Designed miniproteins, single chains, continued (3). Designs and how they scored, part 63

Each design is a single chain, and the fold is of that chain. pLDDT is the mean over its residues in the fold that is shown.

## One batch from the design tools (miniprotein)

Design m10169
Fold by ESMFold2-Fast:
Structure m10169 (fold): chain A 81 residues (1-81)
Amino acid sequence: MSKEELIERFKKAAEKALEQFKATLDEETVKKVEEIIKRALEEMEKASKEEMLKIIDETQREVLREYLLAQRRAAEAAARA
């Protein structure tokens, strides 16, 4: 897999997450995820393919963590009116 393919896969995953974030999560969390994604993309473009796999793995976990935490809070707030 090429560097471009890894970056494209990461971008697509991030885009899907961002779609759900904007629909279900608060603005602050969306900004945090965007920052995480931007930082990861910048590092990926400078990194080797092997390093990119580690960056993707770590970044994906960090993004998912923020997503799940914020989604839980948003769901609780929405359910309580």
Scores: mean pLDDT 76

Design m10170
Fold by ESMFold2-Fast:
Structure m10170 (fold): chain A 76 residues (1-76)
Amino acid sequence: GSLSEEMQREYDIALARMVLNISGITDVSDEEVERLANGELSEEEIEEIAEKTKDRNGFKKDVEEAKRLLRLVRRN
């Protein structure tokens, strides 16, 4: 149902926000987090967010891992 789909989306967004928080990035908007969770951010937008961390390569790796985990959650 639509509520279950919305709850799954909220879970995906929360997971993406958690990855950002672990990386020390707390000033990203909820809209940007949702776009990140959906894989809608461009490489340029990811680089702009990565400028907020000392480890850009680590952040990019965390983004790829988050995308992998979100896909696994959506398959269940």
Scores: mean pLDDT 65

Design m10171
Fold by ESMFold2-Fast:
Structure m10171 (fold): chain A 79 residues (1-79)
Amino acid sequence: SKELAKQRIERAIKRLEKLLTHPVISDDEKAALEEAIQKLRKLLAENPTEEQVNKFLDEVGKLISEEVERELIREALAR
């Protein structure tokens, strides 16, 4: 549903914004996360489908290095 798609994007934006506050993020990773947040906000305004949301979230995950993503996700889940 459109409502579920919107909720997923909003949740993703909140998670990415929280990760941006962590000092372990490199300048390149920070720039990639900020760009991803902007793209997600734009997509949210366009009433996306769940398929579009899933594809975009998968692509966003590729922009974060494996080591950085794993560390930041662990810290986010612990707090």
Scores: mean pLDDT 69

Design m10172
Fold by ESMFold2-Fast:
Structure m10172 (fold): chain A 112 residues (1-112)
Amino acid sequence: SLEEAAELAEKVAEEELALSKLIKSSNLDQQRQILQGLPKIADLYREIAKKLDSLGGTKSAKSAQDLADKYQQLYQQYQQGADVSQLAEQAAQAEEEGAKKLKEAAEELRAA
C-alpha cells in the first residue's frame, strides 16, 4: 500500500541519516572499511528499491537506486586510488541527500 511505502521510505531515510553521521564521525581506518563495503551496501539499496517500487513508492525506489549507483561509482574511484577522506565525505553527503529525497517522497505518498 502507499501507506506501507511511505513508512518504509521514512525508515530507510532514518537509516541513511544514521549512516551519514557514522561516516562523518569515522577515522581513516573506519573510512577504508566503509569504502571497501560499498558494493554490498549498493546491493542492499537495490533490494530496498525493488521493495519500495512493489509497494507503489516509485520516487522512493528511484532515490534508493540512485544511491546504489552513486556507491558503485565511489567504489570504482576508491579502486583507482582516489582520496579516502574525500570519498567518505561524498558517501556521507549522498546518504543525506538520499534521506531528504525519501522523506519528500514519503510526504507525497501520505498526501495522496
Scores: mean pLDDT 86

Design m10173
Fold by ESMFold2-Fast:
Structure m10173 (fold): chain A 100 residues (1-100)
Amino acid sequence: MERLRDLLIEVLEKLRDEYLKEGKKAQAEVADLLIRQIDIQANWENMDPAEREKADREMDEIQKRLEELLRRDPEGVKKFVEEFTKRVEKPVRELREEAE
C-alpha cells in the first residue's frame, strides 16, 4: 500500500523535475496534477462525507485541466503518459503481487 503510493509519487516527481529542466511545462504540469489526484485518492477512505464531496469536485477540475493540457500539447502529454506507464507498470505489478 504505502510502497505503491510512494513509488507512484516518486516517479511523478522525477518526471516533473526532468520535464521542467527540458522546458516541457505541459508535461511537468500533468505530473503535478497526477500527484494531487493520487494524494486525494490515498486519503479518500479517511475523509468525512463532506470532504469526499469536495475532493470529488477537485478531481473533476483536475480532469478538466488535464484535458486542456492534452489539447495544447497532445504529443507531449501522450509521451508523458506512455513514459509514466512504462516506468510504473512492471514495479506496480510486482508490488501488488508481493503485497497480496
Scores: mean pLDDT 77

Design m10174
Fold by ESMFold2-Fast:
Structure m10174 (fold): chain A 71 residues (1-71)
Amino acid sequence: SFLQQLQQQRQEFQQQLQEDRNRLLKILDEENKRYPMSPDVLDGMRLLIDGVIAAIQQTFDRRIQKQLQQA
């Protein structure tokens, strides 16, 4: 059904976004090993990554919500 297709798309997007988040955190960890950053800087960068991921997720969720309301 259309509803099941939208739910599947949302799940696939959430999975991909989580993989992208994990990749960014791995890059941050590797950079920290090369040039150690202070804990405050590391925490700030993690918050920035999480904030960007959350903004992308919210934008996608709003689009799905609109499609559900119009169907």
Scores: mean pLDDT 83

Design m10175
Fold by ESMFold2-Fast:
Structure m10175 (fold): chain A 92 residues (1-92)
Amino acid sequence: SHSREVARKIGRFLRAIADIVDLEEIKEMAKEAGLSKIDPSTVEDSELRRRTEEGDEEAAVEFYERNPVAAVGLAQLGDPVGIRAVEAYKKA
């Protein structure tokens, strides 16, 4: 049922919004752990995608710059990585 699929997507979206409140604390912990020292421009596309999912804005911009068509396409499909990459690039 399409209605059941929509309900699940709304549930995941609401949980993602709740998780956003803790994103700034997670970013600070990642900085202290030294993860901020790895230059996004030197990593593979699969790693850029993973970092973008984790909230790395520099990785999101780099993903867009390497894969603009893919980033826009993913955003149009509602993929969080694509949405984040497009929005990060607009801010940069």
Scores: mean pLDDT 65

Design m10176
Fold by ESMFold2-Fast:
Structure m10176 (fold): chain A 85 residues (1-85)
Amino acid sequence: ALERAEELARELEPELAKYRDAPPRERAEALVRALARILTAILGDPAAVEEAREAALRALEEEPDLEAAQRRAAAALAPLRARAS
């Protein structure tokens, strides 16, 4: 599981680099999608990860305040990140 997550992290580095100069919401969305892929590889629980990913992306889409959107997205992923740590 961890080895696959490390492989994905290396594969996702150049993809995330493409978003370095993108608008903040687009960068946050790219990070959420990348984290979801890594969490799926670590946890082996795609259903739980997909639910959290969808909630995080919805927060970034629906919340007009960027800081609030980022906090809500982080909160949606926090339980799975804790499980992965």
Scores: mean pLDDT 78

Design m10177
Fold by ESMFold2-Fast:
Parts: C-alpha cells; sequence; structure tokens
Structure m10177 (fold): chain A 80 residues (1-80)
C-alpha cells in the first residue's frame, strides 16, 4: 500500500520515539537520516519504510528479537 509523506513522517516519528528507548542518540540519528532520504522520493510505500528501518537496524545492532519493526509499523498505521 502507498502511503503519503505526511503518514510516513508520523509513522517514522512514532518508530523513532520507540527506538530512542533502546538505541543510542547516535543510532537514532542514523535511522533519522536514512528516513529523511526516503522522504525526498516522489512516492513511498510502507514496504520501503519497513525495509529501510530493518536494514539499518541490522547494520547497527545485528539481529534482535527485542524490536518488532513490523508490529510498530502496523500499530502506527492503525493509529492514523
Amino acid sequence: KMISKDELENIANLILAFLSEFLSEEQVNIIKQELDKLLEKDSITLTELNNLITDTLKKLSGLTDEIDINELVDLAKLSL
């Protein structure tokens, strides 16, 4: 499903707020920078957002079961 830039920004802000409880400020800023790059595109999908966050987390921390990014994205989507 396609999402608007406004919806993406709201979802991203909710995810970043949650991640800030588990990740350092530096790690959160790296994810924020990648999200800002995605927001510069003409069209964005929920899948692209999920893939970007998942890939960035894998690079920063390796595999973790503590953070379910898909569940966070779904929760944010339902709240919008």
Scores: mean pLDDT 65

Design m10178
Fold by ESMFold2-Fast:
Structure m10178 (fold): chain A 86 residues (1-86)
Amino acid sequence: MRDILDRSRRTVDFLRSSISQDSYDTSMSYLDQALRSLSQGDYESMATYYGQSVYHLLSQFTSDSDAQQGSRDVRQYLLDLARRDR
């Protein structure tokens, strides 16, 4: 789980020059909140914050509806994965 968040942070950092500073800061802030929630065992909040990070990243490259769908898809994936790891 933490490796997924760490990899996502590296991906956002890699895309830094291709997105606005505001989207970069917002996506990184949500990833930090996801990591904090993970350290507290709050997988639902972790998955929700991760989804928000993905939404703000994808909104730079695709439609709002596609960005929202991507956010929902990754949130559900992480919740399913977290429940299997316990």
Scores: mean pLDDT 81

Design m10179
Fold by ESMFold2-Fast:
Structure m10179 (fold): chain A 97 residues (1-97)
Amino acid sequence: MDQLVQRGQQVIEHIEEVIEELTRQMETDPDPVRQMAMAVFRVIFEKILAQLRAALQARDFDRLQQLMQQALDEVEAAVRQGLLSPEDLQRFKQIIA
């Protein structure tokens, strides 16, 4: 139980870092297609972040696990689009393993 709470908090922290990195990239990327994709992923990650915090506070561990898997799927999608590094995905996988 405590280990799952710890993993949930670590996932929250890494999603916050991902949002910060996407925001930074949007400020400097000249490609409007990439800027739009980054904006979409930022909205997705911000929504997941809010839901992760709510699930952790409520101690809804089934929902927390579902949201952690959803976050992983979205990080994988962002890496496939070249918006995040393979290192971001590897770091995320290490937290939820």
Scores: mean pLDDT 83

Design m10180
Fold by ESMFold2-Fast:
Structure m10180 (fold): chain A 80 residues (1-80)
Amino acid sequence: MKKYEEELKKLREEAKYNNDQVVLNLIDAMEKVMKLSPKAVVAAARAYREARKQGLSGDERTRRIFRAVLEAEKEYEKEK
């Protein structure tokens, strides 16, 4: 199985467990539109866990995830 698919699945399950509907909607939208790279998925999971650990609001968690995804995609393009 694809390693990035497992990380994305874990991220969705963690967001569901925390009842973060805004974060779930963002992940689904990004996956559908952007076709997230493995680096972007890992960056999103890391950003979400750190934001949750800091007790940040759903809006701030969403911003941190989105920023992390954009930064990871930019780095992924540099490696090509």
Scores: mean pLDDT 71

Design m10181
Fold by ESMFold2-Fast:
Structure m10181 (fold): chain A 89 residues (1-89)
Amino acid sequence: MKEEILKKARETLQRASEAMTRAETLPEDEAARAIGLMTGVAEEAKRVIEEAEKSSEEEAPELKKRMDETEKRMEEAVQYVEELLAKAE
């Protein structure tokens, strides 16, 4: 379970980085909002990685809940960026 949480957190960080780069092409106000959301989620994912590396497998269920919530927020932020990019054709 711990390895699955770490993999998920790293994938979330990568997607956040990619989405932030694409968000830079948005209008200034929209880019700032999107990057702010992505930065918050990336910071949460980094905290999950740090805790997972220091935690026992018995603590993994709580870390998984936090990671699932962080991933949900990431999906919402990515969806927001993708919708803005699609409209900015």
Scores: mean pLDDT 78

Design m10182
Fold by ESMFold2-Fast:
Structure m10182 (fold): chain A 77 residues (1-77)
Amino acid sequence: SELEKKLKEELKSGEKQFEEDLEEYKKILTPEQVKKIEEIIKKYKEKMKELVEKGDLKGFVKVAHEAIEEIQKVIEE
């Protein structure tokens, strides 16, 4: 499906950008906060991949939003 292809491309771009951002995060966050963020990313990455394969755009957006909220909570600690 066209939606699945587009979402997969967006995920790949996001993964590359996140890897670059992670190096910047290490400069300003504690090692414990970095570890928590990495665990959140791993958890939500699996869920997002399943939703992309199903073409569930609403589910994908919801899960992506939840991931951002959990990451923000760690940063605000």
Scores: mean pLDDT 74

Design m10183
Fold by ESMFold2-Fast:
Structure m10183 (fold): chain A 69 residues (1-69)
Amino acid sequence: EQALLDEIMKHTPLSSAQLAGLRLLAVASTPNFQGSRQQIFDRFLALLEAAGVSPEALALLRAMEQAKQ
């Protein structure tokens, strides 16, 4: 969601275009029968980690997603 992307942009050196691309890749790489919102989110976090997002920022994003529920 937009609020999550805004927080990621504040806490990472990645551009908004790079963040949008990683999000689309996470969705596209998750099969319908194995894919859930949580699985897509987990893949997105893994892509962010590979792109150099700090463990502290990843933990904050995970906490924000949990609080949103």
Scores: mean pLDDT 64

Design m10184
Fold by ESMFold2-Fast:
Structure m10184 (fold): chain A 77 residues (1-77)
Amino acid sequence: SEVEKYIEEALEYLQKDKPEEAIEHFKKALELALKNPEYEELIEKTYEVIKTYLEQKKDEELLKKLEELWEEYKKNT
């Protein structure tokens, strides 16, 4: 699944301390997940992982970007 692939890549980028790339890949997963509601739970869990990482790093700019992507996803689901 392309959704699962982008989620895996996003989490790998977080492990490499590349949160910008993680968010870019997560955005791609969110766009695909809009047409595949079966991935909603996986998407929510991934959002919480990325959010927690950014909160621990105190990266306010990337947190804002993540929240904007998340609100757009929730608005369209």
Scores: mean pLDDT 86

Design m10185
Fold by ESMFold2-Fast:
Structure m10185 (fold): chain A 84 residues (1-84)
Amino acid sequence: SSSKKAEEIRKLLEEILVIIQDYEEGNISEEEALEKLTELLLKLIELVGEEETEKYVNELIKNSDPKSQEILKKAWEKVKEKLK
């Protein structure tokens, strides 16, 4: 149902924000943040497709500090490589 899909999207976006926050606070390494963000973004693609996920990534980048902008860009590049 539309409601179930919206709930799954919301939970994935919340998990992405937690990873970004943990990375910004120094609680996780760049390697761990990249791995977790890549996995969550691939799950988001399964729910909404690549084009819509890219829109979410761009909004996350726009609303993040420079450190998180860099890690989000790197995670998106890794996602694009895995889709080849």
Scores: mean pLDDT 86

Design m10186
Fold by ESMFold2-Fast:
Structure m10186 (fold): chain A 69 residues (1-69)
Amino acid sequence: SFEEEYERALRLAREISEAVAQGNTQEKKRLLAELLGVDVDSMDFSELTEKAEQKLLELERARRAAELG
C-alpha cells in the first residue's frame, strides 16, 4: 500500500515537472489534484502546490523512518 502510493507520487511528480516545462497550467493543476486525491476545482493552484509538496515530504519522511527502524 505505502510502496504503491509512493511510486504513484513519484510518477505524478515527474509528470508535473514535464507539464511545468511545457507551460501547460491546466495539466499541471490536474496532476497536483490527482497527487493529493482531491477535486481539481477544490482549491487554487497555490494551495494545491503547497499541499502536494507537504505530501511528498511526508512520504519521504515515512520512507526514511522505515529504512532506519
Scores: mean pLDDT 80

Design m10187
Fold by ESMFold2-Fast:
Parts: structure tokens; C-alpha cells; sequence
Structure m10187 (fold): chain A 82 residues (1-82)
């Protein structure tokens, strides 16, 4: 069904965007790591963990809302991955 395909694409896109966000956070941490003390490193890792969870939740909600507005368009995007 169109809705099932749209939901599947939303899951794929949400996953890809979340992994990209996490990758960007890791790259930023590695650039700043040498300038950070042990406490700052621990706080950064806690912050990145929280922000990654928050990003996943927000992106899941945002993409679910957009998918429901345009289910045919999101279903077509899944077909383009074949």
C-alpha cells in the first residue's frame, strides 16, 4: 500500500539522518578533544548521547507528520531506491 511504502521510507530516512547527525557530532568532538579536560569530555559524551536521542525523536515526529501530508510522494521515494 502507499501508506506502508511511505512509512518504510520515513523510517529509512530518519535512520540515515540520525546516523549523519551522530557522525557530525563525533567529528566535532574529535576536533575539540585535545582542548578538553576529563570532566569536559564526560559532559560532552553525555550531551551527545542526549542530543542524539532528542534528534531521533524530533526527526521521527517531523518525518511522520510530513509523510502523512504527502504519502504518495514518500512512497515514490521508496520505489526510487530499487
Amino acid sequence: SVEKKAEQYAVIRTTAETLRFIGDQIDEYLKNKSKMNEKEKEEWLKKVSKESVDFLKKTTKDYDEEMKKNPEEWAKKLEELR
Scores: mean pLDDT 87

Design m10188
Fold by ESMFold2-Fast:
Structure m10188 (fold): chain A 74 residues (1-74)
Amino acid sequence: MAALEAAAKEDFAALTPEQLAALRAALAEASKLPDTKEGQIKALEIIVEAAKATGKPALAEYVERKAKEAKEKL
């Protein structure tokens, strides 16, 4: 939902430098996984865990929902 996306953007903007660095590291790790269905699912799981680790509820929920949608289309 657009409202959840807006709230997630606010959560992202409020991240500490350490939280942002950890999230970027998780994205870099996910990007190195193979371009297979299994690799894509694992990449999404890494991103979801990183988002949850920030402690920002809207960001975590938005990422989890987007990952679930992406997994269903694989």
Scores: mean pLDDT 80

Design m10189
Fold by ESMFold2-Fast:
Structure m10189 (fold): chain A 88 residues (1-88)
Amino acid sequence: GREELADRVVELVREMLELLRQLPASEIPAGIGLILRVIGEVTEAALREGVRAKTLREGLLGLSEEDLRRVLRVAEEELRRIRELLAR
């Protein structure tokens, strides 16, 4: 359901933040950029759909299932990229 998709995106962002803490100092700006890519995707979808929210989860729950699935795909992609930064 939509709540399950939204919660999964929040979990992936949380995991990216945890991995950011493990990055070398030189790679932290790149890691932040990957997280901001996910937030940007949510923001763009929310603006397009007229969604108003104060939290990431609230914003996600306001999105269509199609946009939620797209955001989830982007979050999974950017999580893989931050893991690659950690692997050097």
Scores: mean pLDDT 85

Design m10190
Fold by ESMFold2-Fast:
Structure m10190 (fold): chain A 76 residues (1-76)
Amino acid sequence: IDQLLADTRTQLSQYVSPDIVDMIVASVRNSVGKSRAERRRIVRSIRAMLRDQGLSDSQVAAVTGIVRRTIDRIAG
């Protein structure tokens, strides 16, 4: 799990600042043991935050895709 989160940090750093990466990784850690509905809510909240930061639709899609994949891998 720690290696998976480290790889995710590296991928996210291409799109967002270190502070935002830390915030996203904390949200991903908090998704452990959550319901599928709660995990979808976390991804939706991240997507809204990224749009508010002025990222393009393609950048938002890339970042949320990375987040969703990481959450799914952690969930099994």
Scores: mean pLDDT 78

Design m10191
Fold by ESMFold2-Fast:
Structure m10191 (fold): chain A 67 residues (1-67)
Amino acid sequence: MFELSPEERERLLKVADENYQKALEYAKKGDKQKAIRYGVSTALAYAAAGEPEKALEAIRKVDEAIK
């Protein structure tokens, strides 16, 4: 497994948070494809940062928002 420094993990979480906001914004605008793209990117980033629960929550929230 990749071992992240605390600084690398923090940067990855920040990128995940930014992509998560974009995913929800695109979902609200009805852009389902972009919402899914940013949502998947967010989930992968949270999982890589060691936050699988946040990854799962992001996927669930984006899925709900694109309905």
Scores: mean pLDDT 81

Design m10192
Fold by ESMFold2-Fast:
Structure m10192 (fold): chain A 79 residues (1-79)
Amino acid sequence: SELEEMVKLAEEGLELVRQGVEEKDPELVYEGLQKLLFGQDVSNEERQRMVKLIQEQKFEEALEVAERLYEEVRRRAEE
């Protein structure tokens, strides 16, 4: 149940990142990444790296990071 909720939250986060990248909206990408990272054990260094990517408007790289994080959440839920 809780793992299914985490996967749903991650799916919602990834969708927001995809929309933000399509619209070139850094705020929407940031909201998506925050949602995707909710409840994740991610280092401060990794979080700072993500913020920097958004500030520099590196949308393609931010999307690649979001897709990898989503796959990790999904993989953990399947174990």
Scores: mean pLDDT 77

Design m10193
Fold by ESMFold2-Fast:
Structure m10193 (fold): chain A 92 residues (1-92)
Amino acid sequence: DKEEYAKFVVKFVHAMALAPKNYAAGKPLEYVELDEEGKPVKVVLPPTEENMEKLKALAKKKADEINATADEELLKIMEELAAEVEKELAAK
């Protein structure tokens, strides 16, 4: 479903935005990735420069895939979810 994929993308983008701060603080790098079955799984990596470069490459790859395949409906769902997630983070 497009909604499940949109939720994955929003959480992934959020994790990528937090990764530089976590790296600078020496905290583990956490993000969500889809497994071979398309289910979201949480990934936790040590805060190393190698892992930061891997996350940057993965973020670029996912952005390219979304730009190539996302239709208007998926983009709208992502925008609505991004606004909701931003409100949740601002409340903490």
Scores: mean pLDDT 72

Design m10194
Fold by ESMFold2-Fast:
Structure m10194 (fold): chain A 87 residues (1-87)
Amino acid sequence: KIDEALELLGRKEYEKAYQLFLELAKNSTDPKEQADSYELAAIAYERLGQTDKAAELFEKAAEIYSKTGKYKEKADVFKQRAEELRK
């Protein structure tokens, strides 16, 4: 459940959080839920200093958000964040 993964993120259990978010992303049929899960997994990786993995997942989230229309602003933000992490 996404709420369980969010609680892990709030408790700073970043490794458990990204593992659960990646599982949610793989199993979700809802594009928004899939993109949200990649976004939150990327945040967990970033907080662990794994910037390459974080950038990859922000790019995946941005691609899905851009295709959903109403989340275009989120897509632009996370695409920019991924570019900054790769520098």
Scores: mean pLDDT 82

Design m10195
Fold by ESMFold2-Fast:
Structure m10195 (fold): chain A 59 residues (1-59)
Amino acid sequence: MLADIKALIAQLREQGYEVRLVADPSALTPVSAVTGDLINGKKVLTFYLPPEVYAKLSE
Protein backbone atom coordinates (compact mmCIF):
# COMPACT_ATOMS: atom_id res chain seq x y z
CA MET A 1 0.00 0.00 0.00
CA LEU A 2 2.35 2.79 1.18
CA ALA A 3 5.31 1.24 -0.71
CA ASP A 4 3.09 0.99 -3.82
CA ILE A 5 2.26 4.71 -3.62
CA LYS A 6 5.96 5.58 -3.19
CA ALA A 7 6.84 3.38 -6.19
CA LEU A 8 4.09 4.99 -8.30
CA ILE A 9 5.30 8.52 -7.41
CA ALA A 10 8.92 7.57 -8.23
CA GLN A 11 7.82 6.05 -11.57
CA LEU A 12 5.78 9.15 -12.50
CA ARG A 13 8.72 11.46 -11.67
CA GLU A 14 11.01 9.25 -13.79
CA GLN A 15 8.54 9.67 -16.70
CA GLY A 16 8.83 13.49 -16.47
CA TYR A 17 5.84 14.26 -14.24
CA GLU A 18 6.10 16.74 -11.39
CA VAL A 19 4.30 15.11 -8.44
CA ARG A 20 2.86 17.24 -5.62
CA LEU A 21 1.38 15.91 -2.38
CA VAL A 22 -1.37 17.66 -0.40
CA ALA A 23 -2.79 16.67 2.98
CA ASP A 24 -6.61 16.75 2.78
CA PRO A 25 -8.57 15.75 5.93
CA SER A 26 -11.65 15.04 3.77
CA ALA A 27 -9.77 12.57 1.54
CA LEU A 28 -10.35 8.81 1.74
CA THR A 29 -7.51 6.30 2.19
CA PRO A 30 -5.08 5.68 0.53
CA VAL A 31 -5.52 8.28 -2.27
CA SER A 32 -8.77 10.15 -2.74
CA ALA A 33 -8.03 12.30 -5.80
CA VAL A 34 -5.37 13.11 -8.38
CA THR A 35 -5.54 16.21 -10.57
CA GLY A 36 -3.52 16.71 -13.75
CA ASP A 37 -2.29 20.08 -14.93
CA LEU A 38 0.20 21.43 -17.48
CA ILE A 39 2.31 24.15 -15.80
CA ASN A 40 5.15 25.81 -17.77
CA GLY A 41 5.14 22.84 -20.17
CA LYS A 42 5.53 20.30 -17.33
CA LYS A 43 2.94 17.60 -16.60
CA VAL A 44 1.96 18.11 -12.95
CA LEU A 45 0.03 15.56 -10.89
CA THR A 46 -1.33 16.54 -7.47
CA PHE A 47 -2.19 13.75 -5.01
CA TYR A 48 -4.77 14.57 -2.33
CA LEU A 49 -4.07 12.25 0.60
CA PRO A 50 -5.49 11.65 4.08
CA PRO A 51 -3.21 13.41 6.62
CA GLU A 52 -2.04 10.05 8.07
CA VAL A 53 -0.92 8.80 4.62
CA TYR A 54 0.66 12.18 3.79
CA ALA A 55 2.69 12.08 7.05
CA LYS A 56 4.01 8.57 6.27
CA LEU A 57 4.95 9.61 2.70
CA SER A 58 6.71 12.79 3.96
CA GLU A 59 8.90 10.86 6.44
Scores: mean pLDDT 68

Design m10196
Fold by ESMFold2-Fast:
Structure m10196 (fold): chain A 60 residues (1-60)
Amino acid sequence: GDPPLVVLSPSQRIAKSNELLDDFVSGKITLEEALELARVYGDEATQKSLRIIEERRAKG
């Protein structure tokens, strides 16, 4: 995978991942924005979860 665009400590990554997930669940950001933020932070687990949601929405 591509290297993360931001170098974060494990605790900072957890905090940022929690913030993006809260923002996504509350509707402050789109799925596309959440995916890009997870990629920027290097959170592969959140990226995989969001990709599953994206694929489920795309499968009509």
Scores: mean pLDDT 76

Design m10197
Fold by ESMFold2-Fast:
Formats: sequence, structure tokens, C-alpha cells
Structure m10197 (fold): chain A 78 residues (1-78)
Amino acid sequence: MSVEEKIEKAIELIREKKFDEALKIALELAKEYPEAMEIPLSEAKDEEIAELLHEHASSPDASKVFATTTILRRLKAA
């Protein structure tokens, strides 16, 4: 599975409310691509991921969604 396929799978898992599984994929990708984690969030803007975060802002798992989406945005900007 490519980085792009793993990113898409993590996004789909968030949409399915499988937040722990999505975070696990994102953390594994952050470990595999640590250089991408150095990209400033100001350079890692993604409208789809921003909308996804807003949809889950009131969730008890909002912190997990924020962590996952932050990692995925940086990976997409790399």
C-alpha cells in the first residue's frame, strides 16, 4: 500500500468514526516519514482534511482527529 493509499484509508476510517485505527495508520506514517513532520502547518493546508476536522470538532475523540489530520496534512504537503 502506497503513502497516498494509506492517507486515503486513514481519512475513510475517520469518516467511519474508527478514530483509533485512523490514528494508528497516521502514527505509523509519521514514523516512516519523519521529514514530513517537519513541514510547517502553514504550508500544509488541505481543505478536505480541514472539513473532516470540523465535522468531528464536537466529538469526544476530537483530539485524536486533530492529531491524525495534522499528520495527514503534513504527509500530503511533503
Scores: mean pLDDT 81

Design m10198
Fold by ESMFold2-Fast:
Structure m10198 (fold): chain A 101 residues (1-101)
Amino acid sequence: ALRAAIEALIAAVEAEDLEAALAAAEALRAELERLGADILAHALGLAIDAARENKSVEALKPFLPLLRALLARDREAALKEAEKLLGPEARPDVERVLAAL
């Protein structure tokens, strides 16, 4: 479920398909909440709200490097991208996601 949600979100954002991106982002947010990755889930929720308000996938694009690193199981890259996006407090959430992949 988690891997499929990440793959779907990357594909939809790259295709600039807003409806598919919002659906995939909501599915990913639910998986993150289930894992206790609360900082990532909250940040993704804010990006979803911004994407809906602006009718654009733009707010979701900053997540793409992190999502790609997570799919690649590249811990160093995932931690670096999460710290750029969310700060060092997101580190435990990245570890939870990597463990679930």
Scores: mean pLDDT 88

Design m10199
Fold by ESMFold2-Fast:
Structure m10199 (fold): chain A 61 residues (1-61)
Amino acid sequence: SEMDELLEEARRELRAIGASEEVIDNVLAALADEYRRTGDVEKTREVARDIIRHLRARQAA
């Protein structure tokens, strides 16, 4: 499913920026919950990109 692809991509990107297993699990759970509430994969993808962008910026600083 598109959500399975989105969660797999998000997990891979979070691992690449050095996020902890706890952070990865929490982010993926939040993304799954967002989709459960909205049914909107595009909205969920936007949330994922925003979270990853903020975490990446913090790691780069």
Scores: mean pLDDT 83

Design m10200
Fold by ESMFold2-Fast:
Structure m10200 (fold): chain A 94 residues (1-94)
Amino acid sequence: SMEELYKKLQEEIEKAQKIVDTEYGQELVEELAKYIKEKLGSPMSDEEIKEGVRNSLVNEIAEIRLETGNKLSDKEILEEAKERLLKAIEEEAK
């Protein structure tokens, strides 16, 4: 059961990575990285911010796919992941 769980998690992470690597996913990474830079004043480089955003999106997408049983389109998943990350960024800014 543990090996099956790890395999399922790895498969969902790989699928999430593919969704982030789409044109819509790459556009969202750029948008969120810009928002973080402008609103939070991060001392990180633009490339480090983008990598952090990409990794956060992969995790959020994997979670959404597991929660929804893969019933959402890639675009719908990216919109939900965007909303979740914007809420997290806003909470950290408080």
Scores: mean pLDDT 81

Design m10201
Fold by ESMFold2-Fast:
Formats: C-alpha cells, sequence, structure tokens
Structure m10201 (fold): chain A 78 residues (1-78)
C-alpha cells in the first residue's frame, strides 16, 4: 500500500531527526506501520524484541515513540 510506505518513510525520517540511529529508526517505523494496521502494542513489542534484539523495556519504549510518530505522520499525510 502507498499509504503504508509513506507512514514508514515519514516515521523513519522523524525518528532520525530526533537523533535515533538508522537501525532504531527502522524499528520505530516498522512499529508505526504495525500500529496503523491495528496490531496490538504487546504484539508489536514482541516482534521488535525478536527482529531487532531489543529488551522488553526497550521494545515498549520504541512502541510508545512509534505511536507518537504515527499520530504526527497521519496528520502530515492528510
Amino acid sequence: SKLLTEIYKLSRELALEEGYSEKEAEAIAEAAVFLHLGVPEESVAAWLQRKYGLSEEEARRAVRLARELLERAEKELK
């Protein structure tokens, strides 16, 4: 979907602008896409732990940030 690609790109760019590494920005952007698709936050956190090797606490922080950046991305894409 074009919208999913734009959410990923914008969320990644926003994370990079806030000083996150490229790998962290990719994790956050992927989380934002899953949250947009209605995946539960606990499931997104588990995915980030598996794919990126994040701790439980790091994954939960990434999901919270992804939610904030998703809300910003959705406003920008109107």
Scores: mean pLDDT 86

Design m10202
Fold by ESMFold2-Fast:
Structure m10202 (fold): chain A 76 residues (1-76)
Amino acid sequence: SELDEQIKLVEQQLERFLAELSKYLPESVFKELKKQIDEYLEKLKKVKSMDEFNKVLEEIQKLLKEALELMAKSKA
């Protein structure tokens, strides 16, 4: 289905993005971020509509923004 294709694309994009961030974030921060992302990926597997998908995607985007802000603040 279209929904299943969108979920798979987001999973692939997040995996690539996390691999890039792992080079720049402290290990402890990266580990916590990955744990949170994995929890949202599990929620994506349970979504039954595009509206539910978009809600989970917004939460993922918020978490990624917070991670980037933490990286910026850790800069001396």
Scores: mean pLDDT 78

Design m10203
Fold by ESMFold2-Fast:
Structure m10203 (fold): chain A 68 residues (1-68)
Amino acid sequence: SVMDMLRVARRDMERLRKGAEKAGNYDLAKEVGKLLEEVERMIRERSTDMAKVNELLGKFNDLLNKYL
């Protein structure tokens, strides 16, 4: 479900943000934090927007590629 995908995405993004903060990569932490805010908003609103989930996951993957 969309909600299950959002829950998984939130956990992965939280882990990356914490890791980035611990490593002193505050730019990465900030960018992941923006995606986390959108994911948390969609969870609160009980979103069923699969297209938006895929868009957010794409942005998350772009961040990983930029910082790898």
Scores: mean pLDDT 86

